# Ledger of designs, part 60: designed miniproteins, single chains, continued (2)

Each design is a single chain, and the fold is of that chain. pLDDT is the mean over its residues in the fold that is shown.

## One batch from the design tools (miniprotein)

Design m6068
Fold by ESMFold2-Fast:
Structure m6068 (fold): chain A 87 residues (1-87)
Amino acid sequence: NLDKAIELLKKARKLLQEGKVNEAIKYMREALDYAQKADLSNPKIKKAIELLKEAIRLVLQGRYDEAMKKIDEAISLLEEAKKELEK
């Protein structure tokens, strides 16, 4: 679930840079669903989910630069959480 969330967020970030806003939102929502299916006891995953919700709101408000920063933070937290779960 974390790998899929990270992959989808990286795609969403690229789509936002290309101005493909509707496609980016679709990928962000799919990434959020995958992240929510992960271990919510992990505080980094929980924080990444909140950052993703905020990023979606920022995109809907036309605040794309701020949204991309939140996506980057969420990706970093999910990658850190994945590394903690790998033995």
Scores: mean pLDDT 83

Design m6069
Fold by ESMFold2-Fast:
Structure m6069 (fold): chain A 90 residues (1-90)
Amino acid sequence: MKVFTMFDGKELTEEEIKELVEKGKKLVMEKYNLPEEEAYEKMMDVMGEALLLIAEGRDEEAKELLMEMLGYSEEEADAIVAAAKALQAS
């Protein structure tokens, strides 16, 4: 299982995923004062951790991680978790 495929957007379009990724990078850049490249790497690391939490059924902790570490809204985090669960169930 590849980290990138977990955000394949079973409930989100590719365009919506790109928008969430760009928003996440911007939020991480501002929160941690990182350049875009490092912000993207940090975002991917946090996404990997969130996927492990989702695999354990710890959806609320995964949402909290996405919101607190990456700055996503609750609605955006819910959509990401739902997409990841759909991919894991497939």
Scores: mean pLDDT 71

Design m6070
Fold by ESMFold2-Fast:
Structure m6070 (fold): chain A 87 residues (1-87)
Amino acid sequence: MEEEAEEVRRRAREVIERLRRRKKEIEELAPYLDPRLKEGLIAFLDEEIARLEENLEDPEKAREATERGEGLADVADGAILGARRAA
């Protein structure tokens, strides 16, 4: 429980980097993705990245946003894997 705020910020930064990498991969695989899925994922990734960046200094909000971001990154991983198989 000590260092919880610092741990939360570290995890939030890690998730931001993961979401940014997933967004780039989705953009690179755009021709192999369903257009609706692509637009929705990019929009959601942008929103979650912005929320994480805005809330980095608030440990409680950063923790909640980090958990949401990890879930979104897992969804993006599935979409990227499917698109890579289609490519």
Scores: mean pLDDT 76

Design m6071
Fold by ESMFold2-Fast:
Structure m6071 (fold): chain A 55 residues (1-55)
Amino acid sequence: NLSEEEAAKKAQEIMSKFSEDQANELSLVGVEALEKSGGDLTAAIEAIKEASKKI
């Protein structure tokens, strides 16, 4: 399970490879995954990774 600091770093590493608009879209995917999972940071990061493969 990821700590909040580890999750933030991984999200930033993924999003830093994309444009501002794409990074914003990925951040929304992560927030939605957190809401659906009840705060599962691992699920949020995996959702961001999967979304990043499609853009």
Scores: mean pLDDT 78

Design m6072
Fold by ESMFold2-Fast:
Structure m6072 (fold): chain A 71 residues (1-71)
Amino acid sequence: SALEELIAKIKEMEKDAEGFVNSLKDAEMVDASKYPEVAKLLEEYAPKLVEELRKRYPNMKSGYAIPKSLL
């Protein structure tokens, strides 16, 4: 299912959270508050990834951004 595929992708990103976030330099990003269901999955399955996204995109209302490629 699309949900299972998304969770698998999130878990893969969590394995190298810093490397993944560093790869996003040219990626289109959106405020995590606009996609609360995806944000919840990230916070549950990828806490290190969320921490790295908070460091790089702190000026968002949610305090971090999600790459559109994940949506």
Scores: mean pLDDT 83

Design m6073
Fold by ESMFold2-Fast:
Structure m6073 (fold): chain A 113 residues (1-113)
Amino acid sequence: SGIEELEKIQEKTLKKIIEIMLDDNLSDNQKVERIKKVIEETARELTKIVEDRGVPLEEAVELIEKFTRRLAFKIRLEGIINNRPETADKVIDVVAEVTLETVKELGRIAEDK
């Protein structure tokens, strides 16, 4: 089901983000850059799913907002548990930035159809 696919993507994305956040060999700037790439890759996967399934723009935006809100909450919890709340805050800012860019791009694609 579509829900199961989204849950798997979220789990995979979260795992990658946590691994990077906890890598003490990386600076905060290096962590943010690597995590941004992971989030952009996830945004592309989500965009492909909504396009391939012909999901209306309003429904696609709602799905992306729900996905992003759940991901941000889990990132914040992991930041608290691992005593890296400041790193988690920076990551959540990147999630918000990429989400806004993704929603704007979906709007453009819908206007061109």
Scores: mean pLDDT 81

Design m6074
Fold by ESMFold2-Fast:
Structure m6074 (fold): chain A 85 residues (1-85)
Amino acid sequence: STISVNASDSTDEILKKVKKLLSEGVTEVVIKGLSPEKAKEIAKKAEELGYIAEIIDEKSGEVLIKKTDEEFKLELEKELLKEIS
């Protein structure tokens, strides 16, 4: 999935949107429209939260965020719980 953001969007708001998409079954998110400084900050914070983050293009402010193996385990547990209900 791709998210376009404005310079007015906070780092925390962007990360909240990313977390929501990843929790809804999206495996990767591309963020566009960041400043180079904000792209670095978002990549660092995403890695601190346990995601994989890659700066695709610093100049245009593009960052790719992916799920880790730990999140795949949590998704599998959710699927098993749905079968019990």
Scores: mean pLDDT 71

Design m6075
Fold by ESMFold2-Fast:
Structure m6075 (fold): chain A 60 residues (1-60)
Amino acid sequence: SGLEEAEKRGQESMPEALTSVYKALGQLGDEEAIKKYQELEKQGVRARPSSVQSILDHFR
């Protein structure tokens, strides 16, 4: 059903969003965020460049 597909897509998008946040925080000097980002990247999760940049711009 469409609902089950939407729930799966939501779970898939959460790791990407979280990875983008950790990458941005790591670039701002958070060592724990760098470690978490690297772990997610090793699992094949990729940060979205546009999301990372938007987060970084928010902290300027």
Scores: mean pLDDT 70

Design m6076
Fold by ESMFold2-Fast:
Structure m6076 (fold): chain A 99 residues (1-99)
Amino acid sequence: MTKEQLLEALRRAEEEKRRLEERLLKEGVPEWEAAARAALEALQRVREELHGPLPKEEVERKIEEVLQEIRENDPRKDEERTELLKNLFERWKEELERQ
């Protein structure tokens, strides 16, 4: 795949992520959960659109962006939940690399 196709897919994913996150927040979903769910759906859509494995560096960058967003919105008392989400992202990163 071309670098331009990847960047365009990532931009669409970020736009979709923002729209989904805003919708979930209006539905009363906590900020950290809304951010996590939106990011996970965005990553899945990028994977499907490109019909193949994403470059490792781009996947890692996107996962780090999502983890940073979760850390900023997740209350300190919910550290265990943040760790579970991190483990989910690691597994999905491995799956994307395998595909």
Scores: mean pLDDT 63

Design m6077
Fold by ESMFold2-Fast:
Formats: C-alpha cells, sequence, structure tokens
Structure m6077 (fold): chain A 90 residues (1-90)
C-alpha cells in the first residue's frame, strides 16, 4: 500500500539521520573541529534528498525490496560521509 511505502520511507529517513549525526560526532572528535548547526542542517537536507531520490528510483524500477532499501541506505550513508569530509576539509 502507499501508506506502507510511506512508513518504510520515513523509517529509512530516520535511520539515515541517526547514522549521519553519529558520523558527524565521530568526525568532529577525530579532527578536533565543530561543525556549525547551519552546516549540520545542510548536511541533513542533502542526505535526505539523496535518499528520497534513490528510493524513488527503486519504486519506479520494481526494486522496492529489503535488499534494495538497505542498498539505498548504505549509499546514502556513504554520500553523507563524503559530504562531512568536504565540510571538515574546508
Amino acid sequence: SMAEIQAKKEELRARALEELDRIIAEMEKKHNVTISDEEKAKLREEVLQTLDELVAGLIENGGFTEKGLESALKLTIGYGFNKIAEVIAS
């Protein structure tokens, strides 16, 4: 159902943000830096946009499966890690 798809999407969005916030905290500690709240908000927005686009692609191509969703989450987390590294390198 559409409601079931929406619920699963919201679950993945929450998981992506939890992982992103954890990685931010770890990278802040590792590099002895503090990322601003404004930059953190931008990172969260970009990560969620990336996840939304990947999930939309899965729905369109019949890939809305547990494996497809876990792959989308993993790709989203990898994207988030790279974006955090860019912010810290700036």
Scores: mean pLDDT 87

Design m6078
Fold by ESMFold2-Fast:
Structure m6078 (fold): chain A 75 residues (1-75)
Amino acid sequence: SLQEKMDALIAEEEDPALREAARAAYQTFVDAMKEGKSLEEAARRAYEVALSHPGLTEDEAARVVRKVMEAVREA
């Protein structure tokens, strides 16, 4: 299931900051999709949320969003 894939992705992150950013980005993405937003808009919002987490670089935020997008696409 999508939830199982998300839980696995969060569990594989050893860095607590990356784990928290992934959780927040995933929730933001799912909420945007439930609101009827486009895939692009949902990804943009998730990226902005990931970037707002302390200690994350733009590259790390992009990786978190890519993993979330991949999990959603494969569900």
Scores: mean pLDDT 75

Design m6079
Fold by ESMFold2-Fast:
Structure m6079 (fold): chain A 119 residues (1-119)
Amino acid sequence: LEEIAKFIKELAKKTDKKIIIVADEESYEILAPILEEEIKSGKISIVLLDENDEEFLKEVLEGIRNYLLQNKDVIVVILGSEKLKKKVEEALKDIKNAKIVKYDGDVEKFKKELTEALK
């Protein structure tokens, strides 16, 4: 996951697009220190979600959805459990301008998909 965070940091410098990362607690603890400067600048936003807090998850996903409907050139990256990935994808599936990239343990696949999403 540290390699993924460093890759996101490098790509963020090469694009004008905003990156929203949806992360579980374990992923957040690794990503937040590496991406500290990008978070402070507003280039990257990290949203911490607990897949077991269904009401909170719904409210936060509603907020992300509303942001995406009003803002173009946004990439959504999902780093977490399979359950979290499915819930985020389902909540955002009808948003035409949302580019969604999921990390499923395949680092090279993730790097390729994220690079293509930022073009």
Scores: mean pLDDT 77

Design m6080
Fold by ESMFold2-Fast:
Structure m6080 (fold): chain A 80 residues (1-80)
Amino acid sequence: SSERLSELVRRIVNAAYNLKPEEFKKKIREIAEEVGARLLGISFPDENRVEVVFELDGRIVTLSIDTKNSETRLEVRRRP
C-alpha cells in the first residue's frame, strides 16, 4: 500500500542519516520485516550515499539517499 511504502521510505531515510553502514544494514532488515517488504539489496557507492532496493506490494522500489547533499531519490516500477 502507499502508506506502507511511505513508512518504509521514511524509516530508511532516518536510518541513513543516523546509523553507520553495519548498523544501517541491520536496521533496514528489521524495518523490511516489520513492514512486510522483501529486501533485494543494499549498496554504499560512497561514504555519503546509500542505495536500497526492495519489493513491496508487487512493486520494485529503488531508494537512493545522499546524506551530504540531503537528496533522496525514489524510483518505483512494477514487478515483471
Scores: mean pLDDT 84

Design m6081
Fold by ESMFold2-Fast:
Structure m6081 (fold): chain A 92 residues (1-92)
Amino acid sequence: MELPDPAEFAERLLRLLRALLERAEAGELSEEQLERLRAEAEALEAAAGEFDPEYAEILRLAARALRAIAERDLEAAREEIRRLEELLERLR
């Protein structure tokens, strides 16, 4: 898969994060799914430093949002999603 431009990458991650947040708020995520999201968040945070700064910031915000969802901290998840939305507006 070719790496999309930073704005397109942020938009795709925002759609996924919003869908996951809605499922978490509805109680539709199992403990196994939450554990997988935590592992994915740790992997994204670790990988972020290997990318150019624009992608690194997107990945770190996405990782923090995923971790918050995994820890059932929905308020923190919403805050990190808002930060990613603000970053997307700057990338346009």
Scores: mean pLDDT 83

Design m6082
Fold by ESMFold2-Fast:
Structure m6082 (fold): chain A 105 residues (1-105)
Amino acid sequence: KDEEAIKYLEKAIEHIRRAIDAVMSGKLDEAEKHIKEAEENVQKARELATSPNVKKAIDYLEKAIDYVRKAVEALRAGDYQTAIENLKKASEYVKKAEEYLKKAK
């Protein structure tokens, strides 16, 4: 179960990174597409996850997704500095999730 959950979380991480790149390039529709793909993969992982380390990685990736959403909102409002700050926080939470996934393997 956890091996399959980890594969979904790895896909979620890829989509979060692509969403961050899309926000940085001003491609907000592309960012929203990748945010939705990340959310779907995190939800599938949550249904399969049994270990505490995998569940902790899920919690961190949900926070990362929230920060990418805040970055999209900031950029739509013309607040580029707030967008960058939120993308930095999203990247920090992705890194924390990756550390817990290493512990789960």
Scores: mean pLDDT 89

Design m6083
Fold by ESMFold2-Fast:
Structure m6083 (fold): chain A 77 residues (1-77)
Amino acid sequence: SVLEAARKFGFLMGNAGTPTGLATLVGFNLALWQGRPDLAPEAGRAAREGAEEGAKQPPLSIDESGDLLEEVDKLIS
């Protein structure tokens, strides 16, 4: 789902040090790009929650980040 993709992508962004406000905007726009404007506010919140969680975790390895990004890609394909 787009909401799950937004949360996972938000996690990656937050873990990499991206501000939560930017993660929110990306999540909001992800729903718009997927043709789901009805989910845009929820996707923004999901990405923000993911980013806050990701920021609390130790830095992911390149391989772990790649695996999670592939999961996001599958959810929005």
Scores: mean pLDDT 86

Design m6084
Fold by ESMFold2-Fast:
Structure m6084 (fold): chain A 51 residues (1-51)
Amino acid sequence: SDRLKEGLRRSGRAWGVVDPLGYASFTMLADPEEGEKLVKEQLEKERAERE
């Protein structure tokens, strides 16, 4: 998970969004509360898919 976090930062994506859906949605929602929540959901989904 730490690697994922660092990867997001290095990628320079919108506030650390992982996938295109989250990336696009988060780009429109540039609020810290909404952004963090959205990113968290995306990370959880990606984890479930990888499992």
Scores: mean pLDDT 53

Design m6085
Fold by ESMFold2-Fast:
Structure m6085 (fold): chain A 68 residues (1-68)
Amino acid sequence: ERQQQIDDEVQLALIEIWAAIALIDYKHGNKESAEETLKKLREWAKTLPPELQPRALQIVEDTEKKIK
């Protein structure tokens, strides 16, 4: 379904945007905010269709690796 595919891709794009925001927050000393955002993004990723979950989780994990 075209509408559903667009909605799913939009959700994936939003996860990418919020992951970038979390990284910026961490770099500016807002570590707790960044960690909370990544935790929420991980939960959000699990609600995506199975074919998009690995992509979404990879975005979160790559961002978590950068803030180690």
Scores: mean pLDDT 79

Design m6086
Fold by ESMFold2-Fast:
Structure m6086 (fold): chain A 70 residues (1-70)
Amino acid sequence: SVVDPEKLEILETIQKIKKKMEEEGVDEEEILNLPEEEQKELLLKLANEIDPGRGEELVERGLELVEALE
């Protein structure tokens, strides 16, 4: 099985976001307890720090991918 390049890029971005959260001392469990709107805003902020201009698209696609993998 092969993951297409677009999905790999999204997965790499998710990993970078997780690393940023760990570096900033943000607990993943704390994020999961936030309202969905606040979760999206936080993820968008982190994604924009990693890839300016594509943050919104990457967060939306990342959430869709995570949901599909569960």
Scores: mean pLDDT 68

Design m6087
Fold by ESMFold2-Fast:
Structure m6087 (fold): chain A 79 residues (1-79)
Amino acid sequence: SVADLLRALSQVQASFRAGELRLSDEAVEILRATPEAVLRALIRFANISRERFKDPRAQLSEEEVERLLAEIRALLAAT
């Protein structure tokens, strides 16, 4: 569901800000099933709509969005 995907993105954003991508197995499966174009669009949407994450510090730059996508791809490939 969209709610589950947003929760997975919240885990991504929180752990990314902590310096290491750490996701539950459930979040990994949700992200693996999500097309990259959709994932990029949702990360950008979440970055613009910071209230979705309820943390102003969680706002990502354009560079951080691309870096985050690369790290997500690497994590999904490794697991």
Scores: mean pLDDT 67

Design m6088
Fold by ESMFold2-Fast:
Structure m6088 (fold): chain A 60 residues (1-60)
Amino acid sequence: GHSAASAAAGAAAGGSLSAEEARRQLVKNGVPEDEARRAAEAAAKGDSKAAREHLLRGGG
């Protein structure tokens, strides 16, 4: 069908979250510190895919 979801889900605003801030939030949400650190560092580098993989592994 003609269903083009025009949702710009890529609101890549300049990273307001530092690696440390992101890691702290992940740990607060129950993500293991090792996975949280790797995910935060990947996100800070702009590697959202790697960051998501760590979250998926830790979160299930």
Scores: mean pLDDT 68

Design m6089
Fold by ESMFold2-Fast:
Structure m6089 (fold): chain A 102 residues (1-102)
Amino acid sequence: MRVRLRVEPVTIDADGKIKGRAELEIDGRRLSFEVDGTLEEAKKVMREAAEQARALGLDEIAKWFEEGSKAKTPEELAKAFERVIEALVRHYQREVDRLLAA
């Protein structure tokens, strides 16, 4: 069994371009998010990531991706993504704890 988490925080440049990345892999199931572009492009990626997360049963993570897809500013999207990171870390820790308990 393999559990892997990689996260790069969302950054916003002086032109309002948004960059961020997150990957979670659990036993060959993968959730991947990468954005490098405008707020509208980032919101589209957030919507697609929410659908992927729901398909994997990751409802808490999906909720925060959905909140990011509704962001009115890059800063609001960054806050939603920070909550996605927190939810990913919690899920990763639960899976690691489950593996160590077995």
Scores: mean pLDDT 79

Design m6090
Fold by ESMFold2-Fast:
Structure m6090 (fold): chain A 104 residues (1-104)
Amino acid sequence: MATADPAEAALRGGVKVKVKKGEEVIITGTMPADAPAGYARGLVVNDEGEVLAQSEPVPARPGEKVTVKGKAIGKDGEGYAVLVFSDAGGRATAATSAEKVEVK
């Protein structure tokens, strides 16, 4: 069966998250070695599905460590941080496992 779900290939590794006072969330992870070169983007989403922080996309290469800076978008609280990887065309190809984080 052809696996069309990037999430099955994509949960190879977690993220490390650091929160700075002043609305900045720093998310670090590694792009899967089998993913095509493209971009990485950080998201923090709460249990209600609301985005607490998001980053601009940064260039990413297979097997490389990537660090993104997410900005808080006006809601504080506990959420889950993830890196989403895309190809050069912006198609999602992989994601990290989620890491629990508190945004202030």
Scores: mean pLDDT 71

Design m6091
Fold by ESMFold2-Fast:
Structure m6091 (fold): chain A 100 residues (1-100)
Amino acid sequence: MKLEEAKKKLEEDLKKFKTPEQRVGFLSHYLATPEDDSPEFKKYAGKKLVEEIKKLYPNPSERTKKIIERLEKLMDQEEIDYVEFTRLLAELDNEIRKEK
């Protein structure tokens, strides 16, 4: 799939979801099983995930806030460390589960 078509498809799919929870779930699953091998698309999808996480957790704990900051910094790198990104998502899920 062409990069621009992939971006349009992702945004169209995101518009179908009514809640930040649904969008975070969709993006997390998509990034865990990436169909596009383009670094630009992975970076785009990763930034969208961080935006949706911030909407989902507007008043995060100090620990959760630091994890989100680390995710944002990772998305600003020239090459995304996919392994580190996946670990940060798992760490975020664990912290959220502890708060509930």
Scores: mean pLDDT 73

Design m6092
Fold by ESMFold2-Fast:
Structure m6092 (fold): chain A 103 residues (1-103)
Amino acid sequence: DELRKKIKEAVKKEVPSLDEETLERIVEAGLQAYRTVPGATEEQTIFAAVLAAKVLTGEMSVEEALEEAIKRNAAYVTAEVLHELGIEISDRDLGRIQLERTL
């Protein structure tokens, strides 16, 4: 699976401190998000996986990750990756994602 390889390579490059078990969890979450989010692109999915890795390592907050995702039109894919990883998103941030997607 070419997408699996691209996600793994991008996350390892951007977050080299991540352990292999967490890396595989992020890859699986990214692939699930790509399959479940209508219109998700490979580029959006790879970016979402990198943001999720930064959230898991404490480099970035959930709010900061969603702000970056909105700038790259990847908010829905990023929210789905975070959801698959068991990361809670506030009602306020969910409302913001819905607003950005409908614009």
Scores: mean pLDDT 81

Design m6093
Fold by ESMFold2-Fast:
Structure m6093 (fold): chain A 104 residues (1-104)
Amino acid sequence: GEIDFMIEVRKLDDFLRALAEYAREQGHEEIAEEFEKVRDDFLTKIRNAKSKEEYIKAVEETRKKVNELIDKFAEATGDTERAELFKKNVDELAERVIKAIEKA
């Protein structure tokens, strides 16, 4: 239902915020700002979506952009193992949002 969708969107949004905060704490301000921009774009797309297809597209585009930023962050830090864990968590959270959209 709509409540499940909102809960899963919030979990994904909270993790995107955590990625931005972590990047900033590691001294990568530019990457942190890019995560914050992707997060803002995601919430804007969700607010403006008018169909299940538009909601799913917003989630998939956000997943792609976040994974690209995680790869950029891995290149900057050399921490490939942590990057793979972050990408796995993003993929799991995105799939939960998509499943909630499909059930609504």
Scores: mean pLDDT 89

Design m6094
Fold by ESMFold2-Fast:
Structure m6094 (fold): chain A 70 residues (1-70)
Amino acid sequence: MAEPTRLSEEEKKEIREFVLEFAKKYGFPLPSEEAIEEALRWYDENLDKWDGSGPRKMVVAEKALRSQKP
């Protein structure tokens, strides 16, 4: 199993694309670039609190979508 580590720039780009695609597919409001960057930073800052559940991109996507107000 992969050890929880900081997201690389490549992984951050992939996650941004995933979040936008996920929101479009499920009819959620598109999160702002700021919301996505906050979610990515939140993940990086909370590596020691990561419980290992779920894929990293989904965790970031959920955080970004929750930050996006209707």
Scores: mean pLDDT 67

Design m6095
Fold by ESMFold2-Fast:
Structure m6095 (fold): chain A 87 residues (1-87)
Amino acid sequence: MSLEELLEEIRRLFETLDPEEFIRKVTELLSKYVENLSEEEAEELFKAVSEVLGEMMREKNVSDETDLRVAMALSEVLEKHKKKLAE
């Protein structure tokens, strides 16, 4: 899956799922995608994902609480990947 295909799938999930299902599916998708990436590549990926999600959340006027929950979920995936790479 290319970065463009990943970002398109994330957008599709955001448009079709409720916030809890979206968080579950996006964390699953990102966890799979980062598995073979270096720490630097993963950080670049999460920056791109955060920019796209920020744009979509602003467009749909999501609550600050939902925005924070999504940001925390993304941070958890990145930190878990970094810990795995440190082993």
Scores: mean pLDDT 78

Design m6096
Fold by ESMFold2-Fast:
Structure m6096 (fold): chain A 63 residues (1-63)
Amino acid sequence: MKRLVRVDPSLGGSIANALRFSGEPVSEEVAREVLESLPKGELVDLDDILERARELGLQRQAE
């Protein structure tokens, strides 16, 4: 079963911390941007959020 979380921009810090512990740090800004791109209040697979945040972080790490 996938690990589902309810999309909320306040999770940006938690998503950023999860990626930091995985050795792929992204800013809370990038994590929040990913969460804002998803339907707010919807249940989404945590792994999908982490993957999208990692990809965005690689593109925008210098911004």
Scores: mean pLDDT 74

Design m6097
Fold by ESMFold2-Fast:
Structure m6097 (fold): chain A 106 residues (1-106)
Amino acid sequence: AIVEIYEGDLELDENGKPVRFTGNRYRNGKVEEVDTSVQELSEELRAAVEQGLHVAVIGRKKVSENKVNVLVVLVSGDVSEEEFLEIVRELAEKAGLLEDFEKQLA
């Protein structure tokens, strides 16, 4: 099922284009800090897709005018496209529900 997750912030340029990612990578029960260009991250994700993994990017919240918190989810190629879409939908719903819940309590 889920193989790897990146959780962090995308930094945007003046045209709203992502240029940098800073956050954490979760894989095999381990966490590591990531601070990389979007170009390097995109190349790694492209390689993962070429190796048969499913990849999704989920926007979670606007942190500032030039930063968006995101999840990048990598799922095993053994999972069907339909099952992959269900996993992505569930993760997106859980992320949205948590943020809406915090806003109601604040």
Scores: mean pLDDT 75

Design m6098
Fold by ESMFold2-Fast:
Structure m6098 (fold): chain A 83 residues (1-83)
Amino acid sequence: SLLEALADALEEMSRAILDGDKDKVKAYTDEAVALFEQLGDLAQAAQIRALGDKGLKAIDEGDDETRTLIAGGFSGLSTSLKR
């Protein structure tokens, strides 16, 4: 389902942010944004894009606190979509 694909993309975004894998953060952000757009939730798509960009910035700046918070946010959203 679209919700399962979205939950999986968000969990992979969380992992990529914690791993500092910028290429995977970009790829899974693009996937999650496209899935939210397909669901018609343009506001949430924009928020996911903004949070993905903040995650990339936190990796570049070595801001481990912000990285952990953003990764936790994506993992939490993934869990909510599975319930």
Scores: mean pLDDT 86

Design m6099
Fold by ESMFold2-Fast:
Structure m6099 (fold): chain A 94 residues (1-94)
Amino acid sequence: NREKAEELIKRLEEIGKEVKDPEVSKLILTAAKLLREALKSDDLLEVEILIGIAHISLGVAKLIAPEEDKPLVEEAIRIATEAAELILKVVKEK
């Protein structure tokens, strides 16, 4: 589960670099950073807060994204959601 979460976060970082809009890119990369911090935490409350902020960042990316970036933002949201579920499984196992 940890390895799968790390792979998904890496894919999220790749999407952030691929989007054309610099503000959308920054928001996706911020979400990836927050999910990496969540994956390193053993505090369930901290993990839930970091995941929440990551999803807010992606929600803003979706609102401001130009049409050409929207498919990548939707993919980023799907990947981040799957990564968040795996991160929660990892922290609850400890």
Scores: mean pLDDT 87

Design m6100
Fold by ESMFold2-Fast:
Structure m6100 (fold): chain A 80 residues (1-80)
Amino acid sequence: MTAAELEQMIASLPQVANQEKAQVSVPELQQIIEEVAQKYEEALRRLLAGAPKSEVVAELQAWLDANRERAERAAAENEA
């Protein structure tokens, strides 16, 4: 992946996050989508700055694991 592709992904993240939030009605799930987009943007910016992929992936995975139960609960509420 080129630096230009990473920059394009970062630029499109707010619009993608807004489109995903429009598809859900639960406020907690909308908040989680926003937080995921922010964490993904931070990860892409760190990769552009030359951070090791293994470190960036480990940090993202740790955040996802910490928020798994919260995300599952919000998703269940959105499906009810």
Scores: mean pLDDT 77

Design m6101
Fold by ESMFold2-Fast:
Formats: structure tokens, C-alpha cells, sequence
Structure m6101 (fold): chain A 81 residues (1-81)
């Protein structure tokens, strides 16, 4: 895809204190179900399905060990990019 645009977006997120690369690496260690849940959470938030979104974020937090706030920030980063 557009590498230059993606790189700049990641740098802006890191400037805001969101370590997108560390978050992605953590998710890859939980590959498969966690990666799929992350994609489903992005779609749930895009569609305004708050109940589904909250449930998926809870599952991601349990599977990855990441705080829900960090998961929410990572999902927002994808939606803003």
C-alpha cells in the first residue's frame, strides 16, 4: 500500500504516545484469534456497534494482557489512518 503515508501516520501516533509498532508486535505474538478480534473491533467501532465493540475489546485485553485503553487507542489509530 502507500508506504510513505503509513510511515507518517505511525510517526504521528508515536508522537502522541501511542506505540503502534509495539502494539502490533504484541498482537502478532497472539496471532490468529487476537488478530481477527482486532479487525472485528475496528469494524464494530466503524459501524457504531458499541456493545459488540466493548465485548471484543474485553476479549483482546484478556488475550494480549494490554490495558483496554491502549487497545482502544490502537483501534482509533487505525480508524484515523
Amino acid sequence: SNWEKEKKAIEELKKKGIDVEATRRRQLEMAGPAARLFAEAVEAKRNGDKERYDKIVDELAKRTGLPKEEIDAAIDAVLET
Scores: mean pLDDT 70

